# Designed miniproteins, single chains, continued (4), part 93

Each design is a single chain, and the fold is of that chain. pLDDT is the mean over its residues in the fold that is shown.

## One batch from the design tools (miniprotein)

Design m15218
Fold by ESMFold2-Fast:
Structure m15218 (fold): chain A 72 residues (1-72)
Amino acid sequence: SVLQTVQQIAAQVQELIQQAQQSDPREKTILLFRSLSLVTEMDLIVRQNKDSPDYPTMQQILDSVRAQVTQA
């Protein structure tokens, strides 16, 4: 399902953020750039599924993950 795909991407972003927190500055920068790319992919998927009954849930996941990357 689309919701499952969004949840899987969110899990990948969270893993990258955790790795970034334990990495040297150069590796942290690379991992955070990869996280931003995944957030962009997630945004496109959510935006294409506005009429889905899962849209509010997907939007909340996207907003949460975006905030985590921004604060990392």
Scores: mean pLDDT 88

Design m15219
Fold by ESMFold2-Fast:
Structure m15219 (fold): chain A 73 residues (1-73)
Amino acid sequence: DIEEKLKELAEKLKELLEKGDIEGIRAQLMEAAEEISKSKDEKLREAMMKKIAELDDEEIKEAAKSMIDAAES
């Protein structure tokens, strides 16, 4: 389930990166943070959501690339 969700997220992030849709990438990362919280880590969720909200465009792109790489590993 988590692996399938990560794969779906990676595909969405790839499409958004190709379009240069930073706002869309941020929204997808926020959804991922909420899902992580449901499985185990509420503190991690809050920390990730706050950090994602404060990320610059470059940092958002880097975060998306990292998640795509992790999903493809």
Scores: mean pLDDT 75

Design m15220
Fold by ESMFold2-Fast:
Structure m15220 (fold): chain A 73 residues (1-73)
Amino acid sequence: SAEETLRELAEFGREHEGEIPPEQRALLERYVAYYLAHPEDLEGTDVETLRREYETHPVIALGAALAAARLLE
């Protein structure tokens, strides 16, 4: 379900949020804000796709994951 997918993305975000260097925090917050404004861009994203993206674009992937966590609040 969409809710289960968002929960998996949110758990990934919480697990990895401490791994982004402090100097990239502002960039991370901009990606979180982007995905909160464009939640449609989270549709169809599964945790396996996010995990692969995290290997190459960690700040973007984590931004999406943390936005999913915020949407579940």
Scores: mean pLDDT 83

Design m15221
Fold by ESMFold2-Fast:
Structure m15221 (fold): chain A 65 residues (1-65)
Amino acid sequence: MIDDFKKKANSLSKEQIQQYAQFAQQVLQQNPDDSVALLSLSLYYDALGKKKESQKYFDLAKKAS
């Protein structure tokens, strides 16, 4: 679930969140509709304060699930 994924991300260090974002970008090059990768990018942009980008990827992830 999205909520469970967000809780896990909140328990991770900033470095681990960045690793997840990098992995997500790589995965999306192969599978643009990968919901986990889209959620990872959404959380990464949210952590950066980029709410518009965060919402975009969150919406895409919801469509993919």
Scores: mean pLDDT 72

Design m15222
Fold by ESMFold2-Fast:
Structure m15222 (fold): chain A 68 residues (1-68)
Amino acid sequence: SEEEQFRKRLEELFREKMLEAGERRLSAEDVQALVDLVAAFSRESRTMSIAEQEEALERLERELREIV
């Protein structure tokens, strides 16, 4: 389903960013910010339409890029 595909995309994005954070040896504060952003998005996306999820995911990707 589109919901399953979206969830997998979010999980892969999180996994990739956590690996990058480890490789770049990010501070505990930056790692926590990354975790908090993904957790907040995961919670909020549960009630979103597919179109809203796509837009929100693009915004999340931009925000995560600023951290890692």
Scores: mean pLDDT 80

Design m15223
Fold by ESMFold2-Fast:
Structure m15223 (fold): chain A 88 residues (1-88)
Amino acid sequence: TDEVVNVETVTAKSPGEVVTVDAVGLARPGDYLATVTVKDSNGNVVSTSAPRTVSFARPGEIVPIDVTLPSSATAGETYTVEVRLVER
C-alpha cells in the first residue's frame, strides 16, 4: 500500500519551525513507513522527510508527526504538508 493519508495547510511563523501534522491510519493496522512532503504555495516540493516507521493499532488511529520546515521558509508563507504511508 502507498497512500496519501493527510494533507494539511500550515502558515510558517519562522524559518526551521517545527509543526505537528497527523498521520491517519489505513484500514489495516500495523507498521508503515511514513514520508512527509512539504510544498510551497506554487506546489513545488521544498522538503521531503526521510521515511520513518509509524505503528497503528487500529484503522483511523491518529499518530502526530513533527515536521521541521526548511530553514529557507519565509514567515507568513503558506505550505502544504502531505503525509504518505507505505506498507513494507
Scores: mean pLDDT 80

Design m15224
Fold by ESMFold2-Fast:
Structure m15224 (fold): chain A 69 residues (1-69)
Amino acid sequence: STITVAVRLPDGSIENFTLPEGSTVGDLKKEISKKYGISEEDFSLFFEGKELEDDTPLKSGMVLDLKLK
């Protein structure tokens, strides 16, 4: 099975990411890094105003905010 999450980028655009079920925030950060050519160390992902740790499980329908460091 797969999950789909949305990521709001710094410019306000929203991009959907589809990953295997059981994927973590760290897995999503790797996909974002590959797609946009930015280091995983140069950004953080937030859900409802809270920064998420790399080990946090992703759930389908989550909307995450990407913030540059």
Scores: mean pLDDT 86

Design m15225
Fold by ESMFold2-Fast:
Structure m15225 (fold): chain A 75 residues (1-75)
Amino acid sequence: MEEELRRLEEEYQAWIDKVVKTAEENIKKTLPEIIKKRGLSPEEQKLWEQIDKDVVEAIREIGRAIAKLVLERLR
């Protein structure tokens, strides 16, 4: 029983990780498009690179929060 629950948790965590990774990849594609479209200065490019990093980290935190919520429910 407990081993089966651990396997389900692992599968659910893997699913969450895939969703988070897809979101990260979409955001990473967005930054180059913004740079090309707007013709950003080097200073503006650095700002957008920092925003991209912050957003990616926020998405990772959301993924961890969802995983924690699921684990707490299964506990």
Scores: mean pLDDT 72

Design m15226
Fold by ESMFold2-Fast:
Structure m15226 (fold): chain A 83 residues (1-83)
Amino acid sequence: MKVKIAIGVTASLEKQKEALEKLEKDKSTETIIKVAEELGLKSGIAEAARKYPEETREALIKALKKAVESGSEVGEAEVEAED
């Protein structure tokens, strides 16, 4: 079964760069959840990180990189997880 993990971030570029550094340093589910909370992400992101830690981390990194590379305070990404 395919599950879609959709992440939208709205934060300052400084905050998004800090989040990327934390995700690069530690792959743990706890770090993924903490980063999501720091970015103001709610509504199932913590649950997604517990069930699909690698895919949730990938979606977060993709959204953050897109925002940082474009100089935007808004980044969006979607990743499919196999369940």
Scores: mean pLDDT 78

Design m15227
Fold by ESMFold2-Fast:
Structure m15227 (fold): chain A 61 residues (1-61)
Amino acid sequence: MLSLQQSIDRLQALLDKFDLDGDGTISGDELELMKKNGKGTEFDVDGDGTVDYKDLEILST
């Protein structure tokens, strides 16, 4: 199980790599690209088709 700090670091790395428009959210084509690379599926916790800091709040609660 990832600690909250490890989850934040990992999400930040994913945002840096896959957040192509720099809005702090991985969505649409960016999310599909991430999933194709087998990354970040654990961070789409609410299943809304986006990965952002809100998913970390759900995981940390």
Scores: mean pLDDT 63

Design m15228
Fold by ESMFold2-Fast:
Structure m15228 (fold): chain A 65 residues (1-65)
Amino acid sequence: SVLELLGRHYGEKYAAKLSELTGLSKEEAIDLFVEAALTGKSLKELLIERGLSEEKAEEAARALS
């Protein structure tokens, strides 16, 4: 789908940065952007669902905005 391709595009662009900020693998970071594109959920919400603290999720989301 177009949304999945969009999510992968942004995932590939930002995966290294998100990985550094969160400790997630690059593959997990890419999957997060795909899920965001498909669901409309914020990056912060998805990071919290993946087990990150609210503080870490907010920091990462702000750094990528």
Scores: mean pLDDT 82

Design m15229
Fold by ESMFold2-Fast:
Structure m15229 (fold): chain A 84 residues (1-84)
Amino acid sequence: SEIEKLEKEYRELAKKVEEAIKNGDVEKALEYFDKLVETLRKGALLKAKEAGVPQEEIDKWLAEVEAQEPAAKAEIAEMAKKAA
């Protein structure tokens, strides 16, 4: 299913983010993280739609994810810098 594809992609991207952090590759860590968050959004939206979650709740969740992205990116960048 599409959900299983997205879950597999998420796991692969999560490993790539971790590897980039360990290698001190800030640019790659942030690139893979952006793809990871996009995959997570797509998977969560598809699951929420299938489960009949109200659009208002989906919109609230999306706003929370968007609000947290800058802080998460800053933390990832710092972790990669320390590993280099």
Scores: mean pLDDT 83

Design m15230
Fold by ESMFold2-Fast:
Structure m15230 (fold): chain A 112 residues (1-112)
Amino acid sequence: MDAVLEAVQAALGRELARLAARYPPAKIEVEIFVDGEKAIHATALAPGKTAADVVATATAEAEAVIGGHRVRVRVTLGFTDAAVDTEAVAAALRAALERALAEAKRAVEAAA
């Protein structure tokens, strides 16, 4: 299980960094579930920002079976700009999560 969580977190970190360059968020909230149990819950705020500054959110989920475990990732991005295209961000976020899980799956299953 630790290898699965490590691979998922590493791939997710890379994909979220790319997405944040395109759509800079004020808040990032990440939840990772393994076999139905919440394994990770992490929140990060941009410097000088609080949860109260968030006026728009985009949320996406993706799921894959990795190393025999059902892994689900939910990410919520918070923005201080109400003009942000949250539908476009959510679509890009979902694609990023699907790529991250596919990368993690390849890394774990190649090592087995």
Scores: mean pLDDT 85

Design m15231
Fold by ESMFold2-Fast:
Structure m15231 (fold): chain A 112 residues (1-112)
Amino acid sequence: GRYSRAETDRLVAEFLLENPLVLFSDRELGEKLGLSPGAVRAARRRIFGTDPAVLEEFVAEGLLVRNPITGEVRLPPELSREERKRVLVEIVRRLVERGLGSRETLEIVESL
C-alpha cells in the first residue's frame, strides 16, 4: 500500500477503537481503509500479538472479548472509547515488554 507502517498501525488501531462491534476480515478492513490485506494483518499482529497463549491471557483477563461463533477477538464494546484506548495501550505495552511487540506501534496507540 501507499502508507507507512506507522500510518497503517494508526489507521487500524483507530478503526478498532471507533468500531468495537465491527468484525472485518483483513481483506474487508483493507478495502475500507485503502490498505492491502497483508498490511492489515501485519498491523493486527503488532497490536494483538501472534502468540495464541498470550492472546488467551488477554481474553482471560477481560482485556479482549472472543466472539464464540467466529473465534475473532475484539476490544470490549461495552467500554467507553477512552477505556478501550487504555486497554489497547495495555495490550501493546505488555507485548513490547515481552519482546513480542513494536515500540513504534505502542507510541502510535498512546497518541490516539
Scores: mean pLDDT 81

Design m15232
Fold by ESMFold2-Fast:
Structure m15232 (fold): chain A 65 residues (1-65)
Amino acid sequence: SMAEQRRRDAEAIRRALEELAKSVREEGGEIHVTLDSTDLRGIAAAILAVALGIELGGEVKVTFE
């Protein structure tokens, strides 16, 4: 189903994001991502965070350290 595919895509993006970001937390149905603003990996993680928000149809909050 489209919902199952969307969930799988979101899970794959989230796993990649967890490897690049300092932290990824879920709180009250909202995903919070912390990135290192001086790290080029942080830019890639920010792009993945936007992609995750699109796939979930919800808010993803990104914070730079």
Scores: mean pLDDT 74

Design m15233
Fold by ESMFold2-Fast:
Structure m15233 (fold): chain A 63 residues (1-63)
Amino acid sequence: SLEELEDRGRAMGLVAEAYEKHPEASPEELVEEALKIAKQRGIPVTEEMVEIMREIIEEIEAA
């Protein structure tokens, strides 16, 4: 759905920005930074978005 695509897009953007700022951060630190960025910008984060963030980070770390 459009809503799911928007959530995925936001999750991807937040993770990408966190990774750019802290490329050597652990997966948990990347999630924490992404959440800080979202809070700073007033972006609502759902539990589904957090799961998507973790999936993206796991894929990056596994590569």
Scores: mean pLDDT 79

Design m15234
Fold by ESMFold2-Fast:
Structure m15234 (fold): chain A 89 residues (1-89)
Amino acid sequence: MSVEELLAEIDKLIEQAKKDMAAAKTEEEKIEVFVKYAQQLEALMQQLAANPDATDEQLQEALTKIHAAVKEMLSTVDIEKATEAVEKA
């Protein structure tokens, strides 16, 4: 994938994660959604970081967006339970 394609996929995944989190009715469902999207975002960030065409500015922008999205999602769930679920996945 190109850098532009990876950045677009990260943005798309963040928007979808927010929608799926909002649609989840139980804390358990929200944690499952969070774990799924956290894993996918990590994989995309690893691909972006490994891409020789990615600039430091693009990496920092993507990381900042992901951190902001994670913080927003975690504000709607028990952080300790979400962290444990991610570590076990």
Scores: mean pLDDT 78

Design m15235
Fold by ESMFold2-Fast:
Structure m15235 (fold): chain A 92 residues (1-92)
Amino acid sequence: MEEVKKLKEEAEKAKEEFEKKREELIEVASETARKTGTLITEGIEGDREESQKRLEEESKELGKKSDEINKEAIELKKKYKELKEKAKKLEE
């Protein structure tokens, strides 16, 4: 049935998009770790107060970005599961 093929193709696309979002989340985590290390080092060598404030601001921005990507990943996972279930019901 053509509908089963279409559902499987859409599920595969949703899976690919989900994997891309997971890669983006890993990149944000890596960026967060790198920036945190740099700001700690700068605080030791100079303006500790300014470094602390910058760390707080950048952590807040990266946290917001991470939350946004995570929400998109959850929606894609839900779509993938739904499409797979529909395809299975039509095959049986």
Scores: mean pLDDT 77

Design m15236
Fold by ESMFold2-Fast:
Structure m15236 (fold): chain A 120 residues (1-120)
Amino acid sequence: MTPEEILDEIIKLFNKIEKEGSKESVRKAAEVFIDFLRKVAEILQPYDPEAAEKLREMIEKLETLLKNEDYDGAVELMREALNFLKEVLDKLTPEQRERVYPVLKEALEKLKSIIEEDKK
């Protein structure tokens, strides 16, 4: 599975959480996104420092939205982050994309767990 394919699966799971999930599921998804964006920013720092800085700004905004219980704002920001990451991945070399792969896979697994917990 390519990094791009994993990102598409993350987007599909996110859309399901947004449409069918509870406020608690949205909060958990946002926490997964904060961890995910932080790790991706660290990987991008030597290749695309401007993209890394933008991801850090998104993290700070997302943490503020969660603190204020603005789940609608959090969902919108997560959607913006996913669209931004698609553009960033398209600009990376295959070698650079491979460095992001483990982080994308970890985020996918955590989001799947949120959906599974909602079924119990």
Scores: mean pLDDT 79

Design m15237
Fold by ESMFold2-Fast:
Structure m15237 (fold): chain A 78 residues (1-78)
Amino acid sequence: GAGLEEAEKKIEEGLKLIKEAPNLPEEEQEPAIEKGKKLVLEPLELLRKQGAPEEKIKEWEKRLKEALEETKRKLKEK
């Protein structure tokens, strides 16, 4: 279904932005992380409201958490 595929594209873009944030200039890092979080969380909220499988939503939430933790570790090491 188009809705799930469009959501997945936004989620992947958000995760990439979060993971690449440590490679940006310091002033761009926080805006990139916040934009990335929004690109993941907004589609997930819509999918949940539309009755998407909870299993799929939890997979994306786990990937977001892992991406944020990895990025936090890389930022603390600078």
Scores: mean pLDDT 81

Design m15238
Fold by ESMFold2-Fast:
Structure m15238 (fold): chain A 80 residues (1-80)
Amino acid sequence: MIKVKVRLGDGSEIVLEVEENTTLREVAEEVLKKLGWNIPVEDIKLISLKTGKELDLNTTVGEVKEELGTEEIELRLEVK
């Protein structure tokens, strides 16, 4: 399992533990579900806190972990 930390606009953080084959889209959907937000996942951006770049939601958490070279993934969730 890979730990993914998702920071929200108010500075709060949701922590998830997911499998390497989990997509960032699925991470965003789980965060929205935990928050009770009725926002379509298509209206969501996930930004790497390490690089400041928007990540493709079709990328897996395993691929992001390899690219960033980190044990944990830290993201910011933004609404389009």
Scores: mean pLDDT 83

Design m15239
Fold by ESMFold2-Fast:
Structure m15239 (fold): chain A 56 residues (1-56)
Amino acid sequence: SDEEKQRLLWKTYLEGNTEEQIAQRLAYLAQTDPERAAELAEEIARARAGYYDRPR
């Protein structure tokens, strides 16, 4: 499904990019497109919640 494909894309993105790089991109996006930045932050948070289900 589209939802499953989107989830897999986010997992791949999170594996290929550091948390610092992702935060940096979101910070700049928030200055030009705050609504999109908020949506992406939510998507990333959901992906992390599901992907990083292991205790640290």
Scores: mean pLDDT 70

Design m15240
Fold by ESMFold2-Fast:
Structure m15240 (fold): chain A 73 residues (1-73)
Amino acid sequence: KYSIADKTLIETLKKLGINPTKEQIDKIIAYADKDGDGTISYEEMKQLLEEADKDGNGVLTKEEAIELIKKYT
């Protein structure tokens, strides 16, 4: 059901030691999904990660990922 971009986001969160619930993932995807097709595009995912990256270094930290989840769930 999830696109490659959706799976990349989920895997990135898991790699950081975060196991978001299905409901949290669905809410984040719904926020990023500008087209309303139930998945996020690569461009939408990039924008979401840029919003989460507080220090602008191009790397998402565990703290930034937790803040992202709190913001959209």
Scores: mean pLDDT 69

Design m15241
Fold by ESMFold2-Fast:
Structure m15241 (fold): chain A 97 residues (1-97)
Amino acid sequence: MLEELKKLIEELYPVVLKELEEELKGVVSKEKLEAAAEYAASLAATLVAEGVPREEAFREALEEAKRLALEKSETELVAYAVGARLRGIGVAIDKEL
């Protein structure tokens, strides 16, 4: 359900932000850390919606977000987060139909 996807993103965001801060604090800006955390939370929630176990989805999303935080701008990270969220919404809607 869309509400479950939204709730999972909200639950995961502070957890992924903490993990990213522990590894990348001082390497990338706070704004990039926050954007990368939004991407990680959105991707993890989308992977869970697609049937990936929560712990595996979390690990995959966190590693991808760490990589992109070093390679991409804040604006690009925000775009990635939006893309992941739209994909998750599509999966959630398909399950309701």
Scores: mean pLDDT 81

Design m15242
Fold by ESMFold2-Fast:
Structure m15242 (fold): chain A 91 residues (1-91)
Amino acid sequence: SELEKLLKELAELYRFIADYLRNPDPARLDELLLASAEATSLYKKVYPLLPEEVQERIDALEAKAQAALKAGDYASAADYYDEIADLFDVN
């Protein structure tokens, strides 16, 4: 379905962001910025279509990821983004 396609694309973008956070490379910053912009666009399309329980789980993981990023804990932030990607893969 169209939703399954968008969720798969969004999962791949979140996994790319997670990988970048684990292995940051200043030369690849433009790739990260583009992936983040694409993820934001897709998120706006798919988030409202997800079950409320899944939305709540994503919101909790996003909050944890943001807290980890602010603390400079990029490894934990990457782990949270991978968990969000897994939620997108399950629908």
Scores: mean pLDDT 88

Design m15243
Fold by ESMFold2-Fast:
Structure m15243 (fold): chain A 87 residues (1-87)
Amino acid sequence: EEELVEKLNKKSRELKELIKKAQEYIDTGGSREEINKILEEAKKVLEEMKKIADQLTGAVRDAARHEISIMEKEIKELEKKVEEKYG
C-alpha cells in the first residue's frame, strides 16, 4: 500500500504538471497539435493512476478514485476548450 500510494503521488504530480502545461499553451495561443500531444500524455498518466488505484483498498482506494475523477474532468474540460478555440 505505501509503495502504491507513493507511486500514485508521483503520477498525480506528473499529471498536474501536464494539465498546467496544456492550459498555458491554450492561454498563450500554442498550436492545437502541441496541446493535443500534451493531453494525450495526460490521458496516459491518468490511465496509469487508475491501474494503481485498482490495486488499493478501502478508504485509500476511494480517496485515490475521487482525485482521479477530478483530474479526468479537468482533462475533459481542457479538451472542450481546445475544440471551442481551434475546432
Scores: mean pLDDT 85

Design m15244
Fold by ESMFold2-Fast:
Structure m15244 (fold): chain A 90 residues (1-90)
Amino acid sequence: SEIKERYLKEAEKKAKEIAKTEVEKKAAEYAVKALRGGLDPKYEEEAAKAAAEMYKLAEESSEETKDRILEIYGVAVEAYQKAKEELEKE
């Protein structure tokens, strides 16, 4: 569980590093919450809410902002997967 939290922290760090606006920072936070629910059933409901909020945020945004939200989500997922691979490479 400690290792999974480390992966989530890396995902959060990378997503927040590319977030420039308050909307983008919010998208980064929702992305990390959505990822956490996939890893731990006790966060499933909170993750579902975060995913719904991120979808709504994207739908209410301009095409440019939608692209940024998707990019931030992709960065969070990629950072999570890379952190996991580095620890499992043994």
Scores: mean pLDDT 77

Design m15245
Fold by ESMFold2-Fast:
Structure m15245 (fold): chain A 83 residues (1-83)
Amino acid sequence: SKQDIDKQLKTTKEMIEEIEKMIENNGDVTKILTLYFVAGGEIYLVIRMAEKNNDQESLKEAKKLEEKLKELKKKIYKMLKQK
């Protein structure tokens, strides 16, 4: 349902914000990676739900989150390479 998609999008956005905060605070890289993969899976599910329901607005929002997560991946990789 639209309500389920909206709830999932909100949860995914909060998870991405948590990842950003952990990166900013030089947090535990293992925990950051775990959240990163969970967020990726959540985005995938939201995209599938939005496509199934022909919800173009939620699909666009999910793809924006996917792009943001891709940018965060670059930062996480840099953290892994620099010690």
Scores: mean pLDDT 83

Design m15246
Fold by ESMFold2-Fast:
Structure m15246 (fold): chain A 77 residues (1-77)
Amino acid sequence: GIKLSPEEYAEIVVKSFLSGNRAVTRTALSDALKLPNAKEILLLAYSKLPEEKREEFIEALREAGAPEDILKELEEM
């Protein structure tokens, strides 16, 4: 199988979130959260988002069951 870099995975997460499709977003976030480098991928995705979408992204992550340590680190960026 093709191995995605953290950067490539972050781009997929961003595109999924910006699609406006809640099911696509939930699947992408849930899949990313299962990875051992989930924090790196999600921090990269967050940094690539428009500032006006960042709060909505944190809420989507909370709904997907993201650990509090990830949520806190994103809120401190």
Scores: mean pLDDT 82

Design m15247
Fold by ESMFold2-Fast:
Structure m15247 (fold): chain A 80 residues (1-80)
Amino acid sequence: DFLKKLEEERAAVEKWLEESPLSEETKKKLREYVDKLVEALTELYEMHKKGAPKEEIDKIAQEKSEELKPLADETNKLLE
């Protein structure tokens, strides 16, 4: 259910991007960011399903947030 909702949300974002007046370069960066975010959320969800300790999940979540920060910052600059 959670993963299905993530796929539906990703598809909705892609449809919005196709209709958006943003540049193709900006759309490409937004797609890259969304794809990486979905990958990270999927990994954290799979860890939870496998019964990983909360401390381990929190650590990986923090690591993924730091990994995504440069891409988020770059995307924000393109949206200005």
Scores: mean pLDDT 80

Design m15248
Fold by ESMFold2-Fast:
Structure m15248 (fold): chain A 55 residues (1-55)
Amino acid sequence: SEAFEKAYQYALELLRREELSPQELIDRLQERFPHLSKRQILQAVTLAMGERALA
């Protein structure tokens, strides 16, 4: 979905600029994307953190 893609890109941008814990990243995404499910937020965070770890 477009909202999920935006959440994923936002998570990548935040991780590039800030040292955030997984919980802090989850909280930021929930505030920015309140209509995404908890599962979708967790998926976006997991994918973004995985991408960062491989960079």
Scores: mean pLDDT 82

Design m15249
Fold by ESMFold2-Fast:
Structure m15249 (fold): chain A 126 residues (1-126)
Amino acid sequence: MSSMSPEERARAVAREAAQLFLEGKTEEAIDLIAAAKAASTDEELKLMLDGMLAEIALIEAGRGRLDLARRAISQLRPEVAAILQEFLDQGSIDWDAFLAAVAERIGEEVARLIERGAQMFLDALK
């Protein structure tokens, strides 16, 4: 693990989280991603992991599982969590609108890394 790039580490976490998610173990998938964030000092990796959490929140909110969506949001960095919670409270989550808000309010690089992490998770779902 110590010799992996941030992107390689993120892909490994995405694969493990996706397997748990496909098994219906959404809480365990969220906790796995959160633990990987807590164990890292790498900002790029943490933002990609935030992307995975945001995607899980979106999927679960779309399924009407708001408690699981809120659990995923609670593990995001506060500024990203605040934006996604605003969309959730409005009852309609649009991923493109969320990313645009992140880019405008936080930064384009943050939005890019969040999108990359979300895509890694989606790709791992097979």
Scores: mean pLDDT 86

Design m15250
Fold by ESMFold2-Fast:
Structure m15250 (fold): chain A 104 residues (1-104)
Amino acid sequence: DAARRDGELAAEGAEAAAKAGLEGNVSGATGGALRGIGGGLSAALEGKRAGGEKAGREGGDKASEGASEAAKGGLSGDKKKAEEGAEKAREGGREAAEAAEAAA
């Protein structure tokens, strides 16, 4: 449950970063990216505690990378890159959450 919530936070942060970036809101894009990265890291830590360290870490890294790419794509006006980054963050967050749940 906690890992799934953290994975959802990663997805929400990345989506917020993409949207704010595309709107020219640098502060919002940065805040969204940091939230997404934080969610991904938290999900990875839950995976590690539950014994799914490798899968949790891989999912968390993917979520963090996706959140960063969503912000960069948004701020550069690249809607496709922003959307791909947000999708990557959703996938990574989900993978980390599933790893934690499977190991628990």
Scores: mean pLDDT 76

Design m15251
Fold by ESMFold2-Fast:
Structure m15251 (fold): chain A 73 residues (1-73)
Amino acid sequence: GRKEVIEKILNLSEQVGSHLVIKADWKKGEVTVESSGPPVFIRPQTLLDSLEGLGGDEAVLSTRLPDGLKSVV
């Protein structure tokens, strides 16, 4: 359920690949995380808030995190 998704997201390393795809199934409590590219720091809570903002029983967040002062979004 949602608790399992929240725990999995909040347990992510603060250092992740700059190209990040998270797939969350809130009903089943399943999370798939794919990360690639240069390492960057992010707060897991920011990722959780973004996923919850998408709504529904399933959410997919695909994001490109900034690489220092020269972020190409």
Scores: mean pLDDT 69

Design m15252
Fold by ESMFold2-Fast:
Structure m15252 (fold): chain A 66 residues (1-66)
Amino acid sequence: MIAQLYEAIINDDKEKIVTLVNELPEEQALALAATIAEIASPETKELLLEQLKSEAFKAELKKYTS
């Protein structure tokens, strides 16, 4: 699962990134928020903020992107 997420980020597959992050347990998604904030494109970060199911993950991502 995590390897698929990193592959999707490298390929800039925005829709796949959103799908995989939403499938992760919240604790694992929160642990990856800083890494995603560093390596994802601005467009991917914006899409994540709009389409993520976890409000906690969106709050954590905003901490590193704002």
Scores: mean pLDDT 74

